# Designed miniproteins, single chains, continued (3): the designs that were tried, part 30

Each design is a single chain, and the fold is of that chain. pLDDT is the mean over its residues in the fold that is shown.

## One batch from the design tools (miniprotein)

Design m9028
Fold by ESMFold2-Fast:
Structure m9028 (fold): chain A 101 residues (1-101)
Amino acid sequence: EEIEKLLQKAREHIRKAKELAKKIKDPDAQRLVLRAARNLESAIEKIEAGDLLGAEIDIGMALIEIGLVKLFYSDDEEAQKAREELEKAIEYLQEAIKLKE
């Protein structure tokens, strides 16, 4: 119940990031945001399957991609908004992992 609610919140923030990604004009920034979103979607599936280590690896990959967006695309408002949504998704996924341990 609690874990399912956290995963639902993570999915919501990933969806918002993907919608914001459509407005990103730089194709490299858009690709990084969409790759991070895919890694977090994979992490959700792994949490549901009980593969917590695999989920942590996927979250780590998403954090690298988000870090690149923050570092190299700081002037892109849409990219930064998408990054903030993905960071919120990561917070919910990390809470879900802690509850499942």
Scores: mean pLDDT 90

Design m9029
Fold by ESMFold2-Fast:
Structure m9029 (fold): chain A 99 residues (1-99)
Amino acid sequence: SPLNIEHIKIVGYTKKEDEKFKELMKKALEYFKKYLEKKGLKVETSLEEVDEPPRVTVTLTTKDGVTYERTFEIDVSLEELEEELKLADEKIEEAIESV
């Protein structure tokens, strides 16, 4: 496998006023953490409140200690995010049962 990754840190950023989006982000981070930990990766997740647009920052650390950071803007509606999380939940449960 070309994915020589040992450690992943995922930080979700949401606006202070957007409690519904914050809860969905928290749920998404928990799902990704469970999925990646099952793959044998060490995963750290956190949620931060900001005045900037919602985003996710992923920091990957390889087994040789090299670190890579990428930031992804969240450009989906609240309803689309809820639907994606429902589908992700079902897929993650199926993946867990298959292993």
Scores: mean pLDDT 71

Design m9030
Fold by ESMFold2-Fast:
Structure m9030 (fold): chain A 64 residues (1-64)
Amino acid sequence: SSEAENDKLTALAKKRAEEGDYDGAWLMLASAIASGSSKEDLKRIAKALEEKGVPGAKEVLEEL
């Protein structure tokens, strides 16, 4: 996926997490994985989830 596409997924993940929609936030990371996003782009999304306090995000970020 392009960097711009992953930036959009990151923004949507943050918004969903802020709304308390953790399932929706995780779907943004899953979409990036399914699209073959780079490890760097996946880390950006996972970091966004961690910063918004999504449970499990720190562990996922550590595995990337």
Scores: mean pLDDT 81

Design m9031
Fold by ESMFold2-Fast:
Structure m9031 (fold): chain A 63 residues (1-63)
Amino acid sequence: SVDDTRRGAERAVEYAKQNPEKAEFMGEGFESGAKALFADGRDEHGEVLREAGKKIKELYKKS
């Protein structure tokens, strides 16, 4: 479900905060996952992963 996807994404963001050295890889994974979900017509799931990926990318791009 979308709610399950959202909870998983929230846990992944928290994990990335605790493991910032993995944030780049995780962000790329979420971006790829979102594109696959959009291609499959699962737009709401795709948006959840896209937003989580943005948050994760901010963790390693912060200067």
Scores: mean pLDDT 79

Design m9032
Fold by ESMFold2-Fast:
Structure m9032 (fold): chain A 75 residues (1-75)
Amino acid sequence: AAEEALAALREAIAAGDEAAALRATSVVGQQIAKLLEEGRYDEAQAIARALGAELATAPPALRRRAEKIVLEQVS
């Protein structure tokens, strides 16, 4: 699930598809939130790090919107 969403995010960023990138980010954020609720902190950290690496390639405006989505889901 997380691997597929991260791949979809990478392709959406490369294609300039902001809507697809935000949807993929939301899926990854939900997986991080679920892992945190289950106490699986190492797995949550690994996925969060991978998400950060993919978002680093995005335009700054898209990156800011994606960060807000993740914070809303993991908070």
Scores: mean pLDDT 85

Design m9033
Fold by ESMFold2-Fast:
Structure m9033 (fold): chain A 69 residues (1-69)
Amino acid sequence: GRELARRVREAVVENARALVERGEPLDEELIESLVTTGGNYLRSQGASEELVRETEEETRRELRRIAEE
């Protein structure tokens, strides 16, 4: 449950960092796409809607912080 959610968040953040390193802007559309993809994966693995929502909110916050760097 929570361990998988953490790994999914870490993978999404790592992907976002790689995109920024290549000069791709982390706009709100890209952030939401990445967050939604991670959330959908967690749902497919049987995660609760509460865990999915929490993970999506945490991932979105972290991606927005990266975008402001």
Scores: mean pLDDT 84

Design m9034
Fold by ESMFold2-Fast:
Structure m9034 (fold): chain A 78 residues (1-78)
Amino acid sequence: SDAELLAQVASLAGQMLVMAVLYKNGEISEEEFNEFLKKIRAQIEALKSQMSPEAQKVADEMERLTEETIEMLLSEAK
């Protein structure tokens, strides 16, 4: 269902935020961070392709907010 797919997108978005915090704190390398985000973004796009247009709009908003949050977190880091 769309709700189950959106719940998976939310989980993946949360994992991206955790990785951004770990990277900001110096606990993972830039290479590990970039590879992890690349993999998660690909998984989110695969899930979105299975959703209704209405659910895709919700997923797009979740992705936008997640990416904006990551940029904000990293703008305060080296």
Scores: mean pLDDT 86

Design m9035
Fold by ESMFold2-Fast:
Structure m9035 (fold): chain A 65 residues (1-65)
Amino acid sequence: AEERQAQVLEILRRLPVGSIVTHRQIGEVLGVTAETARRDVRALEEAGRVRLQAVPRRGYRLEAV
């Protein structure tokens, strides 16, 4: 849902650039599964609203939001 994507974006905006996050952590904050959070994050990346870099075995580094 669009409102949940806005909540994901708000979570990411509160983090310093360079922070590492996982889809599981975002899902836990919002009360959804890691898969649901992953889909919302992917939609935000495709829309150009956020830029993340995969970090092997740690998660995703927040590059821009």
Scores: mean pLDDT 79

Design m9036
Fold by ESMFold2-Fast:
Structure m9036 (fold): chain A 89 residues (1-89)
Amino acid sequence: SKIIDEEKQKKFKELLKYIEENLDLIFKNLTDEAKKVLLELIEELKNKKEYTEEDLILTLILYGEMVNSLKGPEEAKKEEEKLYEELKK
């Protein structure tokens, strides 16, 4: 898997922190089993020194779920696309 560049690493850490602060919104629609898996995954991501392209995609999916809980699926898709373009630069 390809490691993302230093600028994207910084943006990723900011995004991960924002997701962690809003985990309750993601949990709103998940089973207890899914919540456990997600918590373990977030902990693993927080403990990584370097992030990959796959880590980035996964975190974008989590961000989309958070926005979906707040604003619905159409707005979630727009916000995911916008964030992906910002991270692609």
Scores: mean pLDDT 76

Design m9037
Fold by ESMFold2-Fast:
Structure m9037 (fold): chain A 99 residues (1-99)
Amino acid sequence: MKKLTEQQKEGIKAIEELLKNDPEARAAFERMVARLREETGVEVKSPEDIEKLALESKDPRTRELYHALLEALVALKNGTITPEEALAFFDARLAEVRA
């Protein structure tokens, strides 16, 4: 099993701070994790949980979904997408993984 890097830990902390301070980003995050829960049966409560599940998940499909969620959160943190665009990106990736 692979450990989190210091750079990944710093990224997670920045995302957590974004979700604490931006209610729209928080709402998008909660909707994306609800979709993941429906697909995988796993409850995700924090960005750190997502990173760990992305590293530890043995199913490639499940791993890709956790990576897609992380990509959406990083883009939200960097201001490159809106919360609505993040949700749309995640829903599109979910549909692709199901195909």
Scores: mean pLDDT 76

Design m9038
Fold by ESMFold2-Fast:
Structure m9038 (fold): chain A 115 residues (1-115)
Amino acid sequence: ASRELFLDKIVEDIKAGKPVRRIAAIIAQYAAGEGLSKEDVRKMIREIAERLGSDEVYEELLKAFDEIEKNAEEWARKYAERAGMTPEEMLADPTRRYAAVLTKIEEEEQRRAAL
């Protein structure tokens, strides 16, 4: 997908009240698919924050992204069994890894909505 279309979608999703943690996971999945570096992701998060006029969004997205990066391998390993894959197969593709992370976050959102 076009980078500009992706940024527009993320800005609208944040305005619509989508949780920052879910936005960070979507950014991580996009970055993995596009082969972006961590520096490229930080620049993208900065552009999103500038479009929203909010330095707070920059700090929150960056923190959420760092948390996702730290946990992505563990969450993907647990998801591999459910997907009928070995952990090694799951971790070999960064796009699959972040798809597993997004599923984990969606399941947490559903649990909170049920409370």
Scores: mean pLDDT 80

Design m9039
Fold by ESMFold2-Fast:
Structure m9039 (fold): chain A 92 residues (1-92)
Amino acid sequence: TAVRPIPLLLKLLQLVDDRDEYTDEQLRAAAAALIRRYGPDGRLTFEQFVEFLKEELGFSDELAEALARALDVDNDGKITLDEFVAFAKTFA
């Protein structure tokens, strides 16, 4: 294993509930709560996700935009809960 995965979901979980243990269901619930915070329709726009990554996780503008583009698989300018959870699991 050449690169240690970034525990993105751990940082997201700490924004909702500061604990060491979590289940897949809790991770999905935390992601859903975050999406509701930024996207009233249960989806994040590209702009909202970029702002979230910059403000909450401290990513640079360039990195946040690159990650948001990677998650917007359908190129509809929106990031679904399922896409976000799948991304977070890859880096958790």
Scores: mean pLDDT 61

Design m9040
Fold by ESMFold2-Fast:
Parts: C-alpha cells; structure tokens; sequence
Structure m9040 (fold): chain A 84 residues (1-84)
C-alpha cells in the first residue's frame, strides 16, 4: 500500500475514533491522529518522498493511531467488565 493510501486509511479510522470518543483524552488523541494523517497526505501529494521518509512517516502514523485506538486504559476498565 502506498503511504498516501495508508494515511487516508489512518485518517478514516481516526475520524471513527473521534465519533466514538467518550472523554476529552480520547477526543484529543483522535484529533492528533487526524492532524498527523492530514499532514502526511498533504506532504506526500506535494513531493516525492524517499523510501526512508515514507517508512518513518508510516511508523509515526502507526504510533499515533495505536495511542488513539486505546478505548480503555487498563486502569479505566474498572467500569462494567461483564463477560458476555
């Protein structure tokens, strides 16, 4: 997958996380992921990136998205944890 395609996927996932956000911390993390993906898309469209730059940007997006995708920190999982 190209960096542009991947960044667009990250942007879509970040928007979904923003819509599902239940607290300010989740909103901030999702918003940061949206900003990171948007900047990456704009950069990739304006110039040809080296393979090293593409790998670095992809790793950065992976990190930002992973942080945004934490729905419950383990410490917050004390709310209803019923096995169903």
Amino acid sequence: MSLLDYAEEVLERAHKLSEQAKNLDEVVKATLAIIAATVTINTARRRQLSPEEEAEMKAFLDRVLAEAEKPYPETDAKLIRLPA
Scores: mean pLDDT 72

Design m9041
Fold by ESMFold2-Fast:
Structure m9041 (fold): chain A 61 residues (1-61)
Amino acid sequence: GAKAAFEKARAAAYEAYSKAPGDKTAFSKLVEGAEARNKGDYAAAAVKYEEAKKAAEAAAA
C-alpha cells in the first residue's frame, strides 16, 4: 500500500542523506516529503523521499 511504500522510501532517503549531510537538494526533497506526509499524502511523500534518496546518492558519489 501507499503507506508501506512511503515508510520504505523515507528510511532509504534518510540512510542516503546520512552519507551526504548538508546536500541542499536532498534536504529540500526531505522537507517536501515531510510536508506531504503531514497532509496525509503518503503517495506524494514516497515520491519526494525517492527523489531525496537519488539526490543524496548523487551528492555522495
Scores: mean pLDDT 82

Design m9042
Fold by ESMFold2-Fast:
Structure m9042 (fold): chain A 105 residues (1-105)
Amino acid sequence: NIEEYEKILEKLKAQIDEMVKKYPNNKIYQSMKKMVDELQEKVKKFKKTGDKKDASTASMIEGSMALAATGIIRYGSKEEKEKAEKIFELVQRGSEIIQEIINQV
């Protein structure tokens, strides 16, 4: 469950790092990179403490990343749209796992 989320974050990081490299002045991609780095930090903290606050924060970051990806899908180039669609799918799957973690009593 949390291991599956870590694999999703690794894939997400790879997609975003590629876009930052291709579009180094795009502030949206730079923001998405910071969001992925924060998600990785929250996962590491959650694995040590089990604190659902870290999972709740991760859920909020996932929402922000989904909005950023939606903007790129709407207004980006063909290449940017294809990459953003893959990012959006990974964000949605990650969000599902985080919600499962939050809802476990």
Scores: mean pLDDT 85

Design m9043
Fold by ESMFold2-Fast:
Structure m9043 (fold): chain A 86 residues (1-86)
Amino acid sequence: AEELAEKRKQKIKEIRRKIEEYQKEKEEDPEGFEKKLIEASKAIEEGDRKNLEEALILHAAYLFLSRTLSEKEEKAFLDEVVRLIE
């Protein structure tokens, strides 16, 4: 139980870092970021579980850049991430 909780916590930290990286990438290269969003959308459509997590992270980064996330939205995102890592 403790080991699983710690792994989830570390995964959440990794995802937060990826979101920050994607935010910076969009600011520096918006066209490249758009191509990544298209690729992520294809992964979701094809049901590729390995790429679905990354696709969701990219979409979260897009939301973070487009608007300030509410506390409720942040909680929902983290809850979904926890669900996905199992």
Scores: mean pLDDT 67

Design m9044
Fold by ESMFold2-Fast:
Structure m9044 (fold): chain A 68 residues (1-68)
Amino acid sequence: AAAAEARSGAIGQANRDRVLKEVDELRKKLKELGIDPSKFSRADLAHILGLMRAGKPLEEAIAEAKKM
């Protein structure tokens, strides 16, 4: 029980840290493009990251997120 909980916690923490890093990097890239990251919700940023992971460029991912 404790070993399974420790593994789940470690995986969950690593995933959270990775997502936080990716969101922070996305905010920096948006600023570099002259786009205010505060115009996007956390859900919008997560959606953009998902599209980028699927192989879409940042500009196309932003355009698709705005249409949803």
Scores: mean pLDDT 70

Design m9045
Fold by ESMFold2-Fast:
Formats: structure tokens, C-alpha cells, sequence
Structure m9045 (fold): chain A 81 residues (1-81)
């Protein structure tokens, strides 16, 4: 079993990863922000954290005009919740 400490670390890292991606998005680096969040979601073990990362990636995809990608990522997040 994964230690409870590892779960707390993943939750903290998830918030940090979202923050980093938002900074990239604010600088106009939408593709970098989306790729970063998707890689973070792949590494995450907790389905709630994965869902949160996919939702934020979807929001950034929508901001960049990638509506189809945003819808696909929202669907992935919903399947994990």
C-alpha cells in the first residue's frame, strides 16, 4: 500500500503543478502548460488528482482555442470522478 504521507505529497505537488502550468498559460505558452499538466496527470496515482489536472489542462486548451481537446480532457476528468 502507498503510505498516507505519499498521498499528502501528491496532493501538494498537484497544486504546485497547476500553479506552474497557470504561469506558463499567462505567458502565452498554452501548449507547454497543457503538456506539463498531462504528464503530471500520467504520473499521479490518485484519481481525484488526475481529474483535477485534466480539468485544468482542458481550461487552458479552451483558452488557446483548442475546443475539441478541451472537451476530450473534460471527458477524461469526468470518467475519473
Amino acid sequence: MVDDYDEEIEEALTLIWIGVANIDAEKGRYDDAIEFLLKAAEKSKNPKNKALLYRHAADIAEQSGRTDLAEELRKKAEELE
Scores: mean pLDDT 80

Design m9046
Fold by ESMFold2-Fast:
Structure m9046 (fold): chain A 58 residues (1-58)
Amino acid sequence: SVDEILQRLAEALGTSVATLRENIKNGYFDWSMRKLEEVAASMGTSAVELIQRLQAAL
């Protein structure tokens, strides 16, 4: 789910889900692609799929 993606990504980036959600809405993606890949791997998917799911939901 998107909430699970946001929670794991927020933890990996050392921020809150609320801050992360606002950053995504504003088109702010100053995140290491490596951190996206780490979260994607933990969920058995790809960084590209995570980005697509976040953009579709927000």
Scores: mean pLDDT 76

Design m9047
Fold by ESMFold2-Fast:
Structure m9047 (fold): chain A 114 residues (1-114)
Amino acid sequence: MEKLKAMSATELSGLVLKLVFEHFDSMSEEAAVLLAQALVYISRGDLDTAAEKILQAEEALKQDLKPASPREAQYRFWLAVLGASEATLRQSTAALKAAIDARLDAILARGRAM
């Protein structure tokens, strides 16, 4: 069984963002909602429930055999994020930006090395 329950809020937020980016064009509405719920639970300090939601999302992503339009899933994801308090949303946005910047830097470094 994965040891996600031992991860910090920052690590769990980074993992949610990673899964969203890796599966953005193919994730089901179910997977997107589970990832959004994980982010909300992280924002509330319920890291154990957040880890469980991430595990459920990973299983849903593995079962996604047929790609679908991500628009409705993306809409529900952002609605769940917007449901967080303004202070928590600012903290989540900072973590999200840091993870995006790190990912972009890694992509640029690989491109230059090729």
Scores: mean pLDDT 64

Design m9048
Fold by ESMFold2-Fast:
Structure m9048 (fold): chain A 75 residues (1-75)
Amino acid sequence: IAPAAQGTELTDESIRDSMLLISYAVLRVIAGAGGTLSISELQKDGVSRSRLDELVAAGLLERASDDTLRVRPEA
């Protein structure tokens, strides 16, 4: 169980920056690879599993199969 963050305005910007950077990186990499990419390949590129899971939970990414991810439209 993780402790709750304090300060809504500052934390919102921090979360937004992280999500935007990761979303752009994943979007570009997946698009360049033909629309889907394995989690293993994304991890090789420096994207952690926990970040990918968080983006899926936030609705930015979707699990297309066991080891592949796809960017959700208008997530």
Scores: mean pLDDT 64

Design m9049
Fold by ESMFold2-Fast:
Structure m9049 (fold): chain A 62 residues (1-62)
Amino acid sequence: GAAEAIAAAGEAMAAGDDAAARRHALQTGKLGSSPEMLRDLAEGARRAGLEGAAAAYEQAAA
């Protein structure tokens, strides 16, 4: 579910794996996460230096 996708994205971000974080971000959006949650995740990804994941979260929030 959405919680598993969020957890997987967090692990990818901690590992610095932007490609994996980006894939999990797109999956999180498909699972119907709120736009507010997705924007918060995008901000977290930017702080981690993962611009691809941040863009994917913002796209999913739109």
Scores: mean pLDDT 74

Design m9050
Fold by ESMFold2-Fast:
Structure m9050 (fold): chain A 96 residues (1-96)
Amino acid sequence: SVVKDILNLIKKIDDDNIKIKIMELTARSRGYRDFGSSSGAKAGDYLAKSQMSLSRGDEEKAEIYRDKGIAIMSQSQIDQANAVADLWVKRMRLML
């Protein structure tokens, strides 16, 4: 069943990977100023490199870049991004 195949694919996606993608999109929509000048730009660059590594199947490299990006973000920005990501994950699960 197509529905079962889609659900199995979603089950293989780490919630953290979805959160990171939402955080990246949120960063881009708000601009790098909200993340503190060069530090925000650097965090966004690492998160983008993490997503690129995932698309190439390099999960180890993706995790290294993710951790570097998250470490640069301020706690308030991390908390805001996680709240937005959690809301989107909950909404997506309701559509399944």
Scores: mean pLDDT 63

Design m9051
Fold by ESMFold2-Fast:
Structure m9051 (fold): chain A 96 residues (1-96)
Amino acid sequence: ELSEEEKELVEKAKKLAEEVVRLARELLEKKGYDVTGKSGAEVLELVVNEMEIGPEILKILEEYSKKAIEEGKLAEQAVKAFEKVKELLKKELEKL
């Protein structure tokens, strides 16, 4: 069973993932991609496959997934991973 702190981290991870999708959508739109009607999953897939930062995002996810397997603390690792992905997307948007 999740602790009260872990439940809060899960909610924080969810909100960060939603922010990542919003920033990814904005980046794609500014780069000339049509994202109208696309799901969050489709938006993230486009960023990973089409954008220069795609490999960096996958590396972050791989690193924190490995830590989750080794240490547990799944929600905490997810929060850290999404915070780094959010920072990368913000920096890429600042170049535009």
Scores: mean pLDDT 83

Design m9052
Fold by ESMFold2-Fast:
Structure m9052 (fold): chain A 65 residues (1-65)
Amino acid sequence: TTREAATALRIMGEAFDVGAAVRKLEVGDGIRVELEGSPEQVAEAIRAVERVAREFGLPVEEIRT
């Protein structure tokens, strides 16, 4: 859906901006994501995922690092 696509695009952009790699991203009834990077990059990316989830009203179901 448009909402799922918008959520995924925002997460990918925010992760890129902090230098983290998105290894896997699934957006449906909630967000499942796998992130790779330094501890600092991953921590910033997790904060971005949580913020985007809140903005779009979706739960964060899984974060892998």
Scores: mean pLDDT 86

Design m9053
Fold by ESMFold2-Fast:
Structure m9053 (fold): chain A 95 residues (1-95)
Amino acid sequence: SLENFLKQVKEDISRLEKALAEETDPLLQAVLQAAIDRVNEDIEKIKKLEKEGKSGLEIFKEMVRTLADLSGAQLLLEAYREGRITPEQVAALFA
């Protein structure tokens, strides 16, 4: 359900917010904050579409976008923590 989807996405955002709070590199903090902000904007757009009575297809398209943005943020964090990329390389990829 949409409610369960939004609940799961919020739980995933909370994990990213915890990672941001524990991060000391200012460049990575800025990138993580931007990623979190983007996913939160996606959630607000989904809520607006539901409130406006938009079609299930339009809502589904925004759900797919939300998952893509969230997955991108998670992959970025994992790659950095594993030492595969530097904060500067992360910033360049999302510039």
Scores: mean pLDDT 82

Design m9054
Fold by ESMFold2-Fast:
Structure m9054 (fold): chain A 76 residues (1-76)
Amino acid sequence: MWEPWDWEGDIVGSEEGRVSGRTVFRDPNGQEGTIDVEAYLDEDGRLHIDVRHTGFVPPELVERVREFARNTAELG
């Protein structure tokens, strides 16, 4: 499970329908990684999500950040 890891999230909506942020995490062995996310609605109301990661990132954590960004953009 990835929940016990030390991580910090900062996802801020810059405008309605747009969310951007960076999540930094560290595992118990000192491996560190960063997830950058941007989610937005285009002019046709379609949701776009771009997730990038650097370093060591568990796939489950990437998916959780993606889902959070999607839900935030759809509700904001």
Scores: mean pLDDT 63

Design m9055
Fold by ESMFold2-Fast:
Structure m9055 (fold): chain A 57 residues (1-57)
Amino acid sequence: ADKEALTKQFPDVPLEVINAALALKDNPQINDAQAVEVIRRQYNKSVEDSLKVIRAL
């Protein structure tokens, strides 16, 4: 997924969260639920914002 397309779809989501979501999705041992949990804990983001970005990838 293109980072530029993601920033256009989710302008209110920080670039740091988008970068982290892309890195987590690149790891085949981490599923979507686990990726959401990492973003939630590490970046203090809402579950909804984290899920929205990860599901768009």
Scores: mean pLDDT 70

Design m9056
Fold by ESMFold2-Fast:
Structure m9056 (fold): chain A 86 residues (1-86)
Amino acid sequence: PSRSVEEVVEELKERAKTLDEKLKEGFLKLIEEVVKKMETLSEEEQVELMNAVMNGFNLAMEIYKLFPDEPELALKEFESLLNKIL
């Protein structure tokens, strides 16, 4: 791919760190679970997983912008997406 899996993970972590404390902790935990799952996957599967995770993160960020008074909603959607693809 155009970017390494490690670069994408670091970008996701950096973006998560700019969020409110509750969201930061939750998103970082989920990103760490993704990294752990990658250890059991082939290189092709890692790329597919990372693409799905990036799409899910972008969707969660859009939900957060639409419902800033319900930050748990964005986190729950991201977690739900990861549970389907992990």
Scores: mean pLDDT 77

Design m9057
Fold by ESMFold2-Fast:
Structure m9057 (fold): chain A 58 residues (1-58)
Amino acid sequence: PPPSPEEQRRAALNAEATAWASKKVEEEADDMDDDERNAFNVELGAELGKKIAEARAK
């Protein structure tokens, strides 16, 4: 069955958040070593979760 309007909105928000995260990785993680990437990924995941939560709290 087609996704509900809420599922479509959530998918769009997740897609935008994922695109934002991918851009961040591409721009900032290119020169990082493993330790820096681990710290960056933890921070990025927290920011991504925060952005999704804020977008869903409309």
Scores: mean pLDDT 72

Design m9058
Fold by ESMFold2-Fast:
Structure m9058 (fold): chain A 97 residues (1-97)
Amino acid sequence: MTPEQRKEAIENLKKGAEALKAGDLDTAIEYFRKAVEADPSNAIAGTALKAVEALKAGDERTASNYITALGILATGYELEGDKEVAEAGREAVHALS
């Protein structure tokens, strides 16, 4: 992963979380897709995208499962020393809750 890919993924994760806070699920999906495209290895980006897609589909159980997984992943990134990705994931969890 290049530093540029990592930075772009984190920036798009934060923009997706802000769109969620505004209640704009479509804009959130677009930003989380951009985050996945920037860094496909970023599990926070992929999981956040799936959570929002489930919310848009009205699948509250699947959305809740992905939100829980997102919190666990954020803790994992923090324990591995990636505090920036962990913080972006935590912001997404709070926006989805």
Scores: mean pLDDT 85

Design m9059
Fold by ESMFold2-Fast:
Structure m9059 (fold): chain A 70 residues (1-70)
Amino acid sequence: GVEPLIKALQHESPLVREGAAFALGTLASDIGPAAIEPLKKVLQEDPDENVRIAARTALQRIGYPEEDLK
């Protein structure tokens, strides 16, 4: 399951959160909608710009509507 990667989106290290978002994006076909809400939260609330960029890219790869990304 993708649960360890979703949990890693809440890690204290921005490098770990960025890596988790990237990995979720690459697994898009296998994870379905389960990662959408966790990635949206990271995109909207994460203090690190690079982590937010990674979350946005992952959401685009999963097929989340680009019009809802900021």
Scores: mean pLDDT 77

Design m9060
Fold by ESMFold2-Fast:
Structure m9060 (fold): chain A 62 residues (1-62)
Amino acid sequence: MKDIEEMKKGLEEYVAQKEAELQAQMAASTDEAVKAQLQQQMDILRQAYEEFMKKLDELAAK
């Protein structure tokens, strides 16, 4: 269970760092298509994060 908690913490830190990078790229971009693509990547990242956290919670509950 503690290994799962450490994985959750590492994932939270990783996702926060990646979100900051994507936000910086969006702010620097003037291309509408690039901004839309970066937004899509951020949405996918957030969705994957929530799904992965849910799976870790299921593993911890077993």
Scores: mean pLDDT 80

Design m9061
Fold by ESMFold2-Fast:
Structure m9061 (fold): chain A 66 residues (1-66)
Amino acid sequence: MMVDAGALGRALAKLGADEGLRAATLAAQGKDTPYLDAEEVLEMVERLGSEEDVEKTRRAIEEALA
């Protein structure tokens, strides 16, 4: 599922995602993509983050798609 990178970034910032979570999210898809694959972003956060980080990322994806 593809989400707008700008919308996802704004949603993560609104939820208080730290610099590490944002960096992990961007690293999953590279730097120059206008869209991110939500499944790949979530998988990367599941590998590198806590359950709280995963929950915040899911909420950010839902907000970016709304």
Scores: mean pLDDT 67

Design m9062
Fold by ESMFold2-Fast:
Structure m9062 (fold): chain A 61 residues (1-61)
Amino acid sequence: SSSASTSYIQVPPELVDELIERAAGIPGVRAERVSPDTIRIEAETPEALQEVGRAVSELLS
Protein backbone atom coordinates (compact mmCIF):
# COMPACT_ATOMS: atom_id res chain seq x y z
CA SER A 1 0.00 0.00 0.00
CA SER A 2 1.23 3.49 -0.89
CA SER A 3 -0.39 5.84 1.61
CA ALA A 4 1.43 9.08 2.40
CA SER A 5 1.10 10.87 5.76
CA THR A 6 0.55 14.63 5.80
CA SER A 7 1.70 16.68 8.81
CA TYR A 8 2.02 20.40 9.57
CA ILE A 9 5.08 21.55 11.50
CA GLN A 10 5.52 24.98 13.06
CA VAL A 11 9.06 26.38 13.47
CA PRO A 12 10.49 29.91 13.80
CA PRO A 13 10.16 31.70 10.42
CA GLU A 14 13.96 31.97 10.03
CA LEU A 15 14.25 28.14 10.16
CA VAL A 16 11.48 27.31 7.65
CA ASP A 17 13.72 27.49 4.56
CA GLU A 18 16.47 25.40 6.21
CA LEU A 19 13.96 22.76 7.32
CA ILE A 20 12.58 22.59 3.76
CA GLU A 21 16.12 22.09 2.42
CA ARG A 22 16.82 19.33 4.97
CA ALA A 23 13.47 17.64 4.24
CA ALA A 24 14.20 17.75 0.48
CA GLY A 25 17.25 15.56 1.21
CA ILE A 26 15.11 12.82 2.81
CA PRO A 27 13.83 10.13 0.39
CA GLY A 28 10.03 9.94 0.26
CA VAL A 29 9.49 13.39 1.79
CA ARG A 30 7.97 16.47 0.18
CA ALA A 31 7.96 19.79 2.06
CA GLU A 32 6.24 23.09 1.28
CA ARG A 33 5.91 26.40 3.14
CA VAL A 34 2.21 27.09 3.78
CA SER A 35 2.59 30.13 6.10
CA PRO A 36 5.50 32.25 7.43
CA ASP A 37 6.10 29.76 10.29
CA THR A 38 4.43 26.53 9.08
CA ILE A 39 5.56 23.75 6.74
CA ARG A 40 3.40 21.02 5.21
CA ILE A 41 5.23 17.67 5.17
CA GLU A 42 4.19 14.66 3.10
CA ALA A 43 6.05 11.48 4.08
CA GLU A 44 5.65 8.17 2.24
CA THR A 45 6.86 6.02 5.19
CA PRO A 46 6.99 6.24 9.01
CA GLU A 47 10.80 6.15 8.73
CA ALA A 48 10.78 9.25 6.49
CA LEU A 49 8.57 11.06 9.01
CA GLN A 50 11.00 10.10 11.82
CA GLU A 51 13.86 11.68 9.82
CA VAL A 52 11.84 14.91 9.50
CA GLY A 53 11.32 14.89 13.28
CA ARG A 54 15.07 14.50 13.81
CA ALA A 55 15.80 17.44 11.48
CA VAL A 56 13.33 19.61 13.44
CA SER A 57 14.98 18.62 16.74
CA GLU A 58 18.46 19.44 15.39
CA LEU A 59 17.33 22.88 14.14
CA LEU A 60 15.66 23.72 17.48
CA SER A 61 18.68 22.70 19.58
Scores: mean pLDDT 81

Design m9063
Fold by ESMFold2-Fast:
Structure m9063 (fold): chain A 78 residues (1-78)
Amino acid sequence: SEAEALRARARELFARARALADAAPDDPAALLEAAELSAEAHRLYAEAYALETGDREFLEEALAFVDRELAKAREALA
């Protein structure tokens, strides 16, 4: 299903984000790249959930939350 494909891609992005952060825990550029990959993974998970449940309100709130958290990470790692 489309939701299963989105979840599989999200898991791959989370694994890549974790590997980046683990390899370079003191590198702000690597940590920012990891944060961006993690944000994309969270968006895909929210889309998968919305596809299976029809919960568009959850999707809108989840995307807004992810965007705010990524903005904070960018500011902190600048």
Scores: mean pLDDT 88

